# Designed miniproteins, single chains, continued (3), part 48

Each design is a single chain, and the fold is of that chain. pLDDT is the mean over its residues in the fold that is shown.

## One batch from the design tools (miniprotein)

Design m9757
Fold by ESMFold2-Fast:
Structure m9757 (fold): chain A 80 residues (1-80)
Amino acid sequence: GKEKFEEFKSLADEIIEQVKKAAENPNLTKEQIKKFIEDAINYLKELGEKLISDYPEYAEEVRKYLEQAINELKEILKKV
C-alpha cells in the first residue's frame, strides 16, 4: 500500500505542475485549459477512490492529499 500511496502523491504533484504550465501557455485557449484542469480533477478523484478501495489502511492520508490537490487545481481553474 505504501508504495502505491507514494506513487499517487508523485503523480498528483506532477499533474498540478503540468496544469500550472498549461495555464501559463499562450498557445492554449481558456477553453482548452479549463478542460485540461477539469479532466485532471476527475482523473485524480478516480485514482484516489481506487487507491482507497484497494488500500483502506491509507484512506485518511489519500483523502487528505486528494483534497489538497483538488483544491489547488480548483484555484488555478478560477484564475482561467
Scores: mean pLDDT 86

Design m9758
Fold by ESMFold2-Fast:
Structure m9758 (fold): chain A 79 residues (1-79)
Amino acid sequence: MIEDLEEIIAEDPNDVTALVSLGKLYLEEEKYEEAVEYFEKALELNPNLGSDVYRAYAEAYKKLGKEEKAKKLFEIAEK
């Protein structure tokens, strides 16, 4: 599944849906640095993504010990 999504991103690096899906899958695999990278790319392309994306991104930062960055993202998600 990750490999299939990486192929989609290789063909269309601006596929926000595929970037979000990769971020969520890496988060489930406990690959938090990779999860952060894909969420950052998705949000850079579309900052109006839903609160679920901001929450997942915040969780990845929290798992990496970046509590202040995680807190700011959770605050965005709660709006």
Scores: mean pLDDT 80

Design m9759
Fold by ESMFold2-Fast:
Parts: C-alpha cells; sequence; structure tokens
Structure m9759 (fold): chain A 62 residues (1-62)
C-alpha cells in the first residue's frame, strides 16, 4: 500500500513538473505515466490517466 501510494505521488509530481517543461519532457512523462497506470489499481490508474489528459492538452497548446 505505501509503495503504491509513493508511486502515485511521485508520478503526479512528475506530471506537474513536466507540464512546465519542454514538449519532449511532456511526451516522456506521458509514456511513463501510461506504463504506471497499466500496472496500477483502477483508482490510481484513473488519477494517472487524468494527469496524462492534462499533459496532452498542455502539449497541444505549445
Amino acid sequence: SSEVQETREKALKLAEEAAKGTKEEIEETIKKLGELAAKSNSDIADELTAAIVELKNALLEK
């Protein structure tokens, strides 16, 4: 449980930081979050998927 929570928190922090970065950083983070979501429970996967959508929107606006 704690490991899963740490993974979630780190992933969401990476998403927030990547949104302020370059297109390459956003693309890399989207890939990483997608892989983590596939390996996570549905609750965490939903949060990571929402973060991916936000990053995709940020990427399109650049």
Scores: mean pLDDT 78

Design m9760
Fold by ESMFold2-Fast:
Structure m9760 (fold): chain A 68 residues (1-68)
Amino acid sequence: MPSIEEQLKELLEKAREALEKGDLETAKKYIERMVELFEEGKKVLDGKTLAELLEEMIEVQEMYKKAL
């Protein structure tokens, strides 16, 4: 079973790929799941890992907002 960190990184990559394809509906679903899983990750991941993942999540969410 992949770790929460591995799952978050996979969701980040899938969200970016969907945004590159212009598939905003699919990108939104991955972003929503990513945000949900990140809240779970706050309970188990180190602060440094959380900070790095948060920066990447902010970047993906900004890409999504710009595409709207």
Scores: mean pLDDT 84

Design m9761
Fold by ESMFold2-Fast:
Structure m9761 (fold): chain A 63 residues (1-63)
Amino acid sequence: TGAEKAAEAAKRAAEEGDSTGAAVGAQENMLHGGDPKAGREGVAAGQAGDAEKAAEGAIRSAE
């Protein structure tokens, strides 16, 4: 699956301060069979402007 690739993209977005890009990674992993709780938490964090938590949600959704 592309889950690890989406998690890495979200991590890079967070390093650049892009909370929307990090949230997209969390959403992609949730939609493609990742952990839906972690994915939803990542999307919510990204919508709140917390890029680091959004990326964490993407990474945890990929696990």
Scores: mean pLDDT 80

Design m9762
Fold by ESMFold2-Fast:
Structure m9762 (fold): chain A 82 residues (1-82)
Amino acid sequence: DLEKVMEAVRELKEKAEKAGLKELAEMMEATLKGLERQMQGTDSRPPLTPEEQKQLLETLKLLLENFDSMLEADAKVRAKKK
């Protein structure tokens, strides 16, 4: 499901922006725009096959889970230095 892939990429972009990871946020934005352009293409070919979309979505979900854990660890370290 391409929409779920785009949603996961958008969520990762938001987390990267909030964490101050500008390069990652820019990469995610470029990925979203690329997917949108392919969806609007003249030949109507999907940017990814359904199987590729599922695999990418699973990978993005794992990255999102690890991202949250990393941010929580950083927050705990900052609290200790107070």
Scores: mean pLDDT 68

Design m9763
Fold by ESMFold2-Fast:
Formats: structure tokens, sequence, C-alpha cells
Structure m9763 (fold): chain A 62 residues (1-62)
């Protein structure tokens, strides 16, 4: 259940990236990361990947 929500927000982030909406993508990945931290912990490989992807998107917004 929680993993499905994390995947859902990550997919929304990809959708926003395809639309060119970097702000929407960052927001969706941030929500996915927060859920991953809550459920699996900060050191989980998925949480670390989501954090890296979010940082990459935020870098493009500057």
Amino acid sequence: MMAAKIAGYALLGIGHLLDGDLEGAAESYKKALELAKEHDGEDDPLALRLKKKLEEIEEKLK
C-alpha cells in the first residue's frame, strides 16, 4: 500500500518532467521521498534515489 503511493508520486514526477513542469516534478518527488522516509527509513535505497532525483530537478530550477 505505502510502496504503491511512493511509486504513484514518482510516476507523477516523471509526467511533470515530460510536460516540462520542473516545479511540479520537484513537488511530486518531494512527496515520494517523504513517504519513503516515513515507511522505509532515510537509508533505504529507494529513498536515496528519490533524494538524488529531487536534487537533480532542483538544480535545473536554478
Scores: mean pLDDT 78

Design m9764
Fold by ESMFold2-Fast:
Structure m9764 (fold): chain A 95 residues (1-95)
Amino acid sequence: SVQEAAREVLEAADRLEEAIKNGDFDKAIETVNELVRKLSELADLLAKEDPEKARQFLIRGIALVLSIIGAILEKNYEQALKDVEALRAEVERAV
């Protein structure tokens, strides 16, 4: 279901936040990969009801993931955490 897929994205976001707070660079990047996969799965489910809203959600989600990756690579963990919160807000708006 959309609700289950959204929960899986939010759970991955929680794990990413924990990795960032712990300064675990390798774990953070690994968790970003999981987050991308789960975002794609959620977007596929959303596309069954509204392809245009799913497309807009995926574009915004990808932009936030790229911002998170950039912030992690620069060790700007404050910005990375803000982008994770923005991603949670996008998921909550999509459900």
Scores: mean pLDDT 87

Design m9765
Fold by ESMFold2-Fast:
Structure m9765 (fold): chain A 62 residues (1-62)
Amino acid sequence: GPTREEILAEIGRILDKIGDIIDLELELKKNPDDEELKKKLEEKKKEYEKELKKFKELVEKE
């Protein structure tokens, strides 16, 4: 099974993506018509979903 360190590393990656999403959401709230920010936000949300799936698979012990 995964080590504590491996689980914490994956949690760290997820938290990093959450932080990026929060920053982009706050910027988009100030600039709601910024198409580049919208694109970056959607790309970061997809990255977050991938990391979340990896974490779920890691902790469920396939």
Scores: mean pLDDT 82

Design m9766
Fold by ESMFold2-Fast:
Structure m9766 (fold): chain A 86 residues (1-86)
Amino acid sequence: MTVIIKATNLTEEQKNEFLEMAKYLEERGAEVTVEEDGDTLTITAKNLTIEQVIGLKLRAIGLGLDGAKVTIEEDGDTLTITIDFS
């Protein structure tokens, strides 16, 4: 499975947390690409296990409970998670 995470209106602390997450996934065998544009990060992670995908969904839900605007879209083998901290 492929997961695409689009996070916008990030603080420096939130940006570092997403970069640490990207590194964690890469160390566990995912193919990870990170694109940074100001306060926006796009993380594309390929070759994810079902357990890794569930973990990312749970993290996104947690961020939504903490006040971020979260949308989750599934299309075939691709999961897109959009997170807005505004």
Scores: mean pLDDT 85

Design m9767
Fold by ESMFold2-Fast:
Structure m9767 (fold): chain A 95 residues (1-95)
Amino acid sequence: NPIEQRAREAMEREGIDEEKLRELRREGIEAVRNGDTHLALAHGIALHNAGDHEGVAEIARKAEEMGDDRTAEILRELAELDLEGALEYSKKVRT
């Protein structure tokens, strides 16, 4: 997944500290303001993987405030979606 790969590369290169988490939050919010769904999702995933669930929620809330309910929904789904959740959803769609 290119989004996840970019997120991991950013985290590896600069380390995971409070300053980097603030930068990811800022960039994710700016991506939402610019309508850049891929960049917003990449930063949301990076924050989630770093354990900054508050930062993911902040980006999702900003997307909702901007009227981008789809980006907010995707961020919440990706943050919480595991294999079990994906399989359960597939069963509901196909049955």
Scores: mean pLDDT 67

Design m9768
Fold by ESMFold2-Fast:
Structure m9768 (fold): chain A 70 residues (1-70)
Amino acid sequence: EIEKILNEIRKILEEGGASKEEIDAIIEALRKGDFDEAERLLLRLYLAGKLTVEQANRIGKLIKELKSLL
């Protein structure tokens, strides 16, 4: 289910220290199916130190699952 996956991604982003605005922007991009934009925003968070390699990998797997549902 799409909302379950998006909520799981939101939790990981929050654990990494992303702001509400950063999280909402990524979730909105994913809801629109704009995976290029979501990936760009996620890379920005990673470079800012707000995501670990493990968190980024977990989000990547969830996005792959989300793509299979859209």
Scores: mean pLDDT 86

Design m9769
Fold by ESMFold2-Fast:
Structure m9769 (fold): chain A 70 residues (1-70)
Amino acid sequence: MSKEELLRQAEETRRLLEGLRERADPEAVARALEHIEQVKRAIEAGDLESARRHAALAGRAAGEALASAA
């Protein structure tokens, strides 16, 4: 996966979390946003392996936030 694709996925997840903010578990939202920030930092550092790891963790936390928003 390219760094451009990782950045696009991170931005899409951030927008999703913004839409869920009022209804979702705030701890799950905060965890997902923190991992999104780590994806961006890892990409800036050239560490694509770390970026992929944080992207996976962001996705998991975003899934928890989405489930809590029902």
Scores: mean pLDDT 82

Design m9770
Fold by ESMFold2-Fast:
Structure m9770 (fold): chain A 88 residues (1-88)
Amino acid sequence: KSVELAQKLLDAIEAGDEETVRKYLEELEKSGDHSTLASTVTAAMLLGIAGGLTPEQVRILYRALGRSDEVAEEAAKAAEENRKWFAS
């Protein structure tokens, strides 16, 4: 079920396992439930922007999504700065 795959994807991001993140992204895409895929990816990216993910988790997510290393690193730095702002 697509919702179960979405939860496994989020768990893999939290675990910092890039290979498992890629696997569940592929399975979710193959499920044909593009709405659940889009919602899950958007939620994970928003969580990253809000400082809810570590910089390493943000790098893993962006790399797994096929973004360049430069974009992944910029996103991770933004997440680190946001974490500092929200934590203080």
Scores: mean pLDDT 76

Design m9771
Fold by ESMFold2-Fast:
Structure m9771 (fold): chain A 123 residues (1-123)
Amino acid sequence: SAEEYNKKGKELYKKGKYEEAIKYYEKAIKLDPNYAEAWNNLGLALYKLGRYYEAIGYFKRAIQLDPNYAEAWYNLGLALYKLGQYEEAIEYLRKALELAEKAGDEEAAERIRKELEKVEEKL
């Protein structure tokens, strides 16, 4: 199933096997093109490989599929920060914070606030 491929990708990602994780996330997306988590996870693996421009495309697709996916907004902001796009990074991190706060996810909200402070120091 798409969920089984996504799970295998996550196991490989945790082991630092990002190229192998990508292959499994691609299989998950092929079986279920609307699987927002698999699009986000593929973007994260690309991000870990320093492929920030490609990662952005995958995070944007995850957001198109699930606009309330706080983690995908957060990851998009992180990728833009890596590319020196500080103003855009702040916009997307603020959106991620709004969504995390609305969901009552205090751990995610605190993580996002720390990244916002870090990015704002670059302006």
Scores: mean pLDDT 92

Design m9772
Fold by ESMFold2-Fast:
Structure m9772 (fold): chain A 45 residues (1-45)
Amino acid sequence: MEEVGREALELLRKARDEYFKTNSPEAREKYREVLKKARELAEKA
């Protein structure tokens, strides 16, 4: 459970980095979705 929160945050950071790297609409949408999902998982974890 604790590792889930940590992994969610790391996934969020990777998505953010991808967004800054590509700066594309798809990367932006993915970043937003990952952020939302990471928050959900972090709260449940």
Scores: mean pLDDT 70

Design m9773
Fold by ESMFold2-Fast:
Structure m9773 (fold): chain A 76 residues (1-76)
Amino acid sequence: VEELIKQLSDPDPEVRKRAAERLGQIGDERAIEPLARALLDPDPEVRDAAGLALLLIGGEKARETLARVLETGKAP
């Protein structure tokens, strides 16, 4: 999980996209805030992957974090 979280900051958008997808499949809550920052990524495919990942993780924290970023345009 920690290595995938680091990959969300990779210079390659393909690496960031795949990291977001895998973090969503794993469902670890430690990924919620890193994925929230990825919702503001300059690459639209990375943003889409991060949004889907937060939906897959689910739960109150992921839902609240996703809603806050979508409403404010700012990461936590």
Scores: mean pLDDT 78

Design m9774
Fold by ESMFold2-Fast:
Structure m9774 (fold): chain A 59 residues (1-59)
Amino acid sequence: PLAVPPAPPMNDEVEAALNRHADILEGRPGGKEIAERIRRQAEEMRREKRPVRPTGNIS
């Protein structure tokens, strides 16, 4: 397998959280649509990194 570099960004954690959240929502009726959007947002975050916001994720 590939050698993964150390020090993963916060995005990884956020992405994982969103993924879990989406999974739960998908279990609900109509949640699939929301889950899809959440996943898309996670992808965007991963690409753009985190926004230029001063506050967030409790430092």
Scores: mean pLDDT 65

Design m9775
Fold by ESMFold2-Fast:
Structure m9775 (fold): chain A 70 residues (1-70)
Amino acid sequence: SEEELRRLVEEAYQAYKNGDIEKTKKILEEAVKKYGFETVMREIFRLAEERGDLDLGEELAKMVLEIKSK
């Protein structure tokens, strides 16, 4: 659901801010598996814009790109 997607991306955002890179990757992998790459990328940038934290959004986006490339 849209609510679950938003929650997963928010949890990844919080994990990354706490320095928990492995938890961040695991959450993003789950989100990509359930919702697909494009949908997760759009939600990351939507949340980053809402929070005024585009730099953090870019870092999460890089992780999603790395997940897709593997």
Scores: mean pLDDT 84

Design m9776
Fold by ESMFold2-Fast:
Structure m9776 (fold): chain A 58 residues (1-58)
Amino acid sequence: SLAEEIRKKLEELGYPKFAERVAKAIENAIYQNNQNLLDQIVDFVEKVIKELEERKKA
């Protein structure tokens, strides 16, 4: 699922607590059929993941 994919990426980047919160937020947005909230969460998290990946770059 989308929540699982994002959680795994954030855990791999060293942010397990943030990963759990984001996964739950995504699951809640999907359960509520709140597409606007889901889009906002995904956009925010993708920006964070990109920044964290740049810092981890070998």
Scores: mean pLDDT 79

Design m9777
Fold by ESMFold2-Fast:
Structure m9777 (fold): chain A 64 residues (1-64)
Amino acid sequence: MSLTAAKIKAIDTALKKFRENPEITPEEAYEIAVEVALELGMSEEEARKIGELAGKLIEGMKKA
C-alpha cells in the first residue's frame, strides 16, 4: 500500500467511528488513526502525524 493510501485509510477509519459514535473525543480519534496507520505499516512518526490530523479534524467537526 502506498503511504498516501495508508494515510487516507487511517483518516477514513477515524471518520467512520465518529459517524457511528459522535461522542468520540479528539484523543480517541487520534488513537484510532494511529492504530490503523501502524497496522498499515506506517512508521511511528508518520502514524503520530496522521493521528494529530485526525484529532484536529474531529475537534473541528464537533465545534461546528
Scores: mean pLDDT 81

Design m9778
Fold by ESMFold2-Fast:
Structure m9778 (fold): chain A 65 residues (1-65)
Amino acid sequence: RLAAALAAFRPGETYTARELGERLGISQATAERLLLELAARGLVEPVPGKPGHVRLTPAGLAARA
C-alpha cells in the first residue's frame, strides 16, 4: 500500500486524503491512515498555507525509485 500511495503522487503536485483515495481506489479513511504513515516516515509533508493538502518530500520521491 505505501509503495502504491507513493507512486500515486506526481512531483510538484499536492493532494488531499480524498484525492489520494480516489486515485488508489480506497476509502478516504484508509487514505488518511496511509498519509499519516507516510508523514511519520518523512515521505510526505503538509503544504504551508493549504490545510488538508500534502506533498511528496525529496525522501518520498527517492523512495519511489
Scores: mean pLDDT 76

Design m9779
Fold by ESMFold2-Fast:
Structure m9779 (fold): chain A 70 residues (1-70)
Amino acid sequence: LEEEIKKLEEEIREIEERIQELVEEARKLLETTNDIEKVKELLEEIKKLLQKLGDLRLKLAELKEQLREQ
């Protein structure tokens, strides 16, 4: 159970880092106003990662609750 929680926490961190990278890239592109279509692509990827992050956070909460019940 603790191993599963640690694995999930690591996956969540990786996704959070990826989202931050994409947000920074989108911000830079918006500042230069050179490629709106690329900004749209980055935002779509961010949306998908946010959805996955939500699912993983729900799973993490379930596992932590199980650990607390022990």
Scores: mean pLDDT 79

Design m9780
Fold by ESMFold2-Fast:
Structure m9780 (fold): chain A 114 residues (1-114)
Amino acid sequence: SLIERLRELAARLRELIAQLRANLAADDVDGALATLRQAIELIEEAVELLREANLPADVIESLEGFLRLLQELLAQLEANRDDPAAFRRLAEEAIAVLEGVVSELEAIIAELEA
């Protein structure tokens, strides 16, 4: 079901947030970038699922907004890969955005269950 697929995506996104935090703790720049790219791909999958389910445009636009912001943050992280202070700040901002996506997915699931 749509609800089961969204729950699986939200759970996987939580795992990627934990992985991104672990990459940062290990100063693993390449790992952090790879983890963020995987998170972006999961969010793209969530957006397509919601489009296929014909959910309201405002719900889809909200997630697309997060997706654009994450893509911009990824580009900035890649540009600052040799600047540890800038990389750390941008990665922490990306984590906050990803936590916002999880909250949005959980809100969508709650509405679908009502």
Scores: mean pLDDT 90

Design m9781
Fold by ESMFold2-Fast:
Structure m9781 (fold): chain A 55 residues (1-55)
Amino acid sequence: LKEEAEELREKAEEYLREARELLENAETEEQVLEAEILEGIALILLGVADLLESK
């Protein structure tokens, strides 16, 4: 369970990097929206990882 939480955090960090890169290079509103969605997913993964590590 701790290993799974660590994997989720690592994945979330990767998604946050990707989202920032997408925002930095965004040329369309659709690309901005995609980056925001990816950031949201990363935050959800961090929340799940935190719950798994709590117990």
Scores: mean pLDDT 80

Design m9782
Fold by ESMFold2-Fast:
Structure m9782 (fold): chain A 67 residues (1-67)
Amino acid sequence: SEKDEILEKTRKELLELGVPEEAADNIVKGLKQYIDDNNLTIEEFKELADGVLKAVRRHVEARRAAA
């Protein structure tokens, strides 16, 4: 399904950003539960997933700048 494709893409991008596998799996699981619980559309789901990736990227960049 399109939701599963977005979840898999999000997981892959989290791993590429250096997020540990267990943490990436937990984020994806939480994302899936939030979508199902709040009956989000595919469009809203894409926006939420993009927001999570942007937040993680900012966090990773800040940690690299501090090193």
Scores: mean pLDDT 81

Design m9783
Fold by ESMFold2-Fast:
Structure m9783 (fold): chain A 70 residues (1-70)
Amino acid sequence: MEMSAEELIEETKKILAEVIKKAQEKNDKEALEKAVELGKKLHDLIVNDPDNIEGLKELKKEAEELLKEI
């Protein structure tokens, strides 16, 4: 539980990039759209509440769950 906000942001970006890559390879438009929405939520947290560790952890978990679905 000692991941910094910066580490959570970077890990979530990497997971979302992998989701986008796999969704494009599988022509999964729904997964691609979900990845875009998670990216928007991540950007909103970075701009408005970058110290929200709980929100960043939740986004990372959502990105990891989406990656498992693909």
Scores: mean pLDDT 82

Design m9784
Fold by ESMFold2-Fast:
Structure m9784 (fold): chain A 119 residues (1-119)
Amino acid sequence: MTATLTVGGGTSSAASGTVLAPGTTLTATLGEGGVAAVGVKNTGDEPVTVTVTVTAGAPVLVLAINAAGEIVDKATLAPGESVSFTVAPGETLTVAAVARTGEATVAITVEGDTTIVVA
């Protein structure tokens, strides 16, 4: 299944490895089995919040993965629901949204002093 990523409210797809500015919202339309993931490194001195919202479609599994590759949190979101994760100063967190059962549209927003990479 193929994920299509849209950055900054535009219609341009973001490629894997694209670095995003802080405060950017990544919108992804996922087919069944599709995944959208962002890596977030907090380079500031304050906690950063990563918010995932399911805007349409089927329920989505959201995973928070630490720098060691361990799943530290997870949530299942229905359309209209959101979950937030905190990245402490100096930490790295990968947030992945997985459309396990059908097509879904998700929005991932990261706020604060971060380096964000589309996976």
Scores: mean pLDDT 70

Design m9785
Fold by ESMFold2-Fast:
Structure m9785 (fold): chain A 74 residues (1-74)
Amino acid sequence: DLLEELKKRKEEEAKRVLERAREEAERLIEEGERKAEEAEKESEEEGRKVRIEGEAEAGLKLMEGSSLRLGLLS
């Protein structure tokens, strides 16, 4: 049943896309936290900016993954 195989392939691909986006977001948050701690030694304001930038970048990656998932399932 070719239709069943195609449906399963698309679902698996969509899951992989979300998993990658989630993993990338986690790494960006961890890197942001680390860089923020280093920057805070020099300036509290710099540390805050680095943390916010990391969170924003992680959020974008999650949104991109979600959009790709919806495209694959459509």
Scores: mean pLDDT 77

Design m9786
Fold by ESMFold2-Fast:
Structure m9786 (fold): chain A 55 residues (1-55)
Amino acid sequence: MPSPSVEELVDELLTSSSLEQVLVFLDWMIKENEDNPELVAEIERVKAKVEELMA
């Protein structure tokens, strides 16, 4: 895609950051974008995928 998706950004962050740091970042994004339910839902989907990697 011409612009990175949330999933692509998370994949890039995982190469340079811990899973825990990525989860904190995603929680922050949810709080910052609480007025955008569509974006929050996408971030929550990505967060669930990251949590599966920690299980």
Scores: mean pLDDT 74

Design m9787
Fold by ESMFold2-Fast:
Structure m9787 (fold): chain A 94 residues (1-94)
Amino acid sequence: DKEAEELLLKGQAALLEKKYEEAIELYDEALKSKNPVIRAQAALYRGEALFKLGKYEEAIEYYEYALELAKETNSESLIERSEKLLKEAKEKLK
């Protein structure tokens, strides 16, 4: 899915520029992909943008969704990163 991969790249660029709301919109479009690995990446990065905005509860929801998709696709690196980011977001709610 070339379009969804391009949306992930644009979202990553927006994150680097601290344009978190723009990144969220780009990842919302990428989440429409039929490729579950792309959806897992989009959910993970959307959660990261939410985390940067201080929306920790919403970030947790997207990290959990990313973890679910990563486990379904046996994507070890995405599983590890999703679990790490989940722990970091949960720590912010203490």
Scores: mean pLDDT 88

Design m9788
Fold by ESMFold2-Fast:
Structure m9788 (fold): chain A 65 residues (1-65)
Amino acid sequence: SAEAEALRKRGIELANKGVEYYTQGKYEEALEKFEEARRYFLEAGDSELAEKVDRAMEIVKKRAG
């Protein structure tokens, strides 16, 4: 649906922002953006993208210490 596509698009924008923060070493801000992206992907019904974000968050947590 158009609503699901809009939610997925917003999730992708937030995930990209999370990657930007991660490359800057801003791990807390990266996790906040990935957590927001995950919520949008789940609302869009996209469990595969939500799982991909979960894996990214685990990498960030391990890198942060």
Scores: mean pLDDT 89

Design m9789
Fold by ESMFold2-Fast:
Structure m9789 (fold): chain A 94 residues (1-94)
Amino acid sequence: ATLEQDIAAVLFAQRVAAVAKQLRPEMSREQLSTLFRETARIVLEGLENGWSVEEIVARVLEVVRRVFPDLSEEQLAQLAEDIRSQWVAMKDAL
């Protein structure tokens, strides 16, 4: 991976974590840390391997569902759309 890809993955993970924190203000530091680290890893791997936006959305939502099993389908759909939009914006900037 390039330095630009590493930075982009971290910024993407920060955005996802921030949106999740808005949906679940009571989330623990452990939940936040897990979501951040696993999202950054997924994004970096996706950039390195040329994964589709749908693969990124699916992989990140898998982490979100595991960390926050009580999120509604509506909340998950909103987060999926934010993830998709963020991925497009990030790739346009790279």
Scores: mean pLDDT 83

Design m9790
Fold by ESMFold2-Fast:
Structure m9790 (fold): chain A 83 residues (1-83)
Amino acid sequence: MPKEVRELAEEAIRLAREAGDEELAELVEELLRLAEETKKYDEAEAALEAAIRALEAGDVEGAREVVETGIRNIREGKPLSTG
């Protein structure tokens, strides 16, 4: 995993826990797991940067939405097996 993605994830998890949202911290960990499996680190980085920005603004719901969107974008990048 790229150092930048890991550092962003650690910051996002820290901010989520400071906000009292352990579920969001777990979503960040899921985003990282999917990024590592798919090697879609650019998608994970974009989602984490946006989540950190939302958390710094006190928008915990916005941060959750951004992480969930990042997870969805990574999942949608997998070819749907049509067979």
Scores: mean pLDDT 79

Design m9791
Fold by ESMFold2-Fast:
Structure m9791 (fold): chain A 65 residues (1-65)
Amino acid sequence: SLIEKAKELIEKLKKSTDPVEQSRLAQEVLRIIEELKAQGKTEEADRLADEFSKVLKELNEKRVK
């Protein structure tokens, strides 16, 4: 499912240290969120957006310090 694929991409994003890879993974997650919204699955899209937001916060933790 798109949700499972997005969660896998989010896990890869959490483990990535390469900015180029991080950008590509983030773009794919955003694409899936938009696709879910287009299908009328706004609740699922919102849940993924929340999870994605948390991961972006964690990812920036070491950079911002």
Scores: mean pLDDT 78

Design m9792
Fold by ESMFold2-Fast:
Structure m9792 (fold): chain A 76 residues (1-76)
Amino acid sequence: SAEETLEKLYAVGKELADRIEALDPERGARYRQELDKAYNEAKKALKESPEKGSEAMQKMADLVERIRAEARRLAA
C-alpha cells in the first residue's frame, strides 16, 4: 500500500540521515528535520486524496534520493 511505501521510505531516509550525522552532525540534523516534515505532510496528504498523496509520496521519494546522494558524497 501507499502507507507501507511511505513507512519504508521514512525508515530508509532516517538510516541515511543518521549516516550523514555521523560524518557531519549539523547537516545530518537538518536532513532529519526535513525528512520528518515531509513524512508528516505525506501522512496527511494520503488521508486527503489520491492525487495529493501521490504528489507527497513523490516529494518524499525525491528527498530520500537527495539524502542518499549526500551520504554517498560524504563517504567518498
Scores: mean pLDDT 88

Design m9793
Fold by ESMFold2-Fast:
Structure m9793 (fold): chain A 115 residues (1-115)
Amino acid sequence: SLKEKIKKIADEFYELLKEAVKDNPELQARVDELKATADEVIETKSVEEAVRYLADLFSTAVGELADAGIIDPETAAELIRLFREARRKSPEEGVEILEQGVDLLKKAIEENKKR
């Protein structure tokens, strides 16, 4: 189902965030709070509302990762653009775009670790 796919995407995103912020205690606490709220929204809201919520949350999170120097600002801008597109598309297309964004974030974090 789309809700199961959304939950998988959110879980993958939060695993990436936890690894990315392991050396930043302030961001670690924020990641834990955001996960709890996102899980509730996915469980209790419509697919459309869950996609919009996650798109906004993911956009905010990648902006903070760029501010912390964990990913490049250009990469963060591209990810934010993708998540804004997800918010504006149909729920089915929005879910696919969120999944693409998570894959891009994973690659960006791996590339930045090698620098």
Scores: mean pLDDT 83

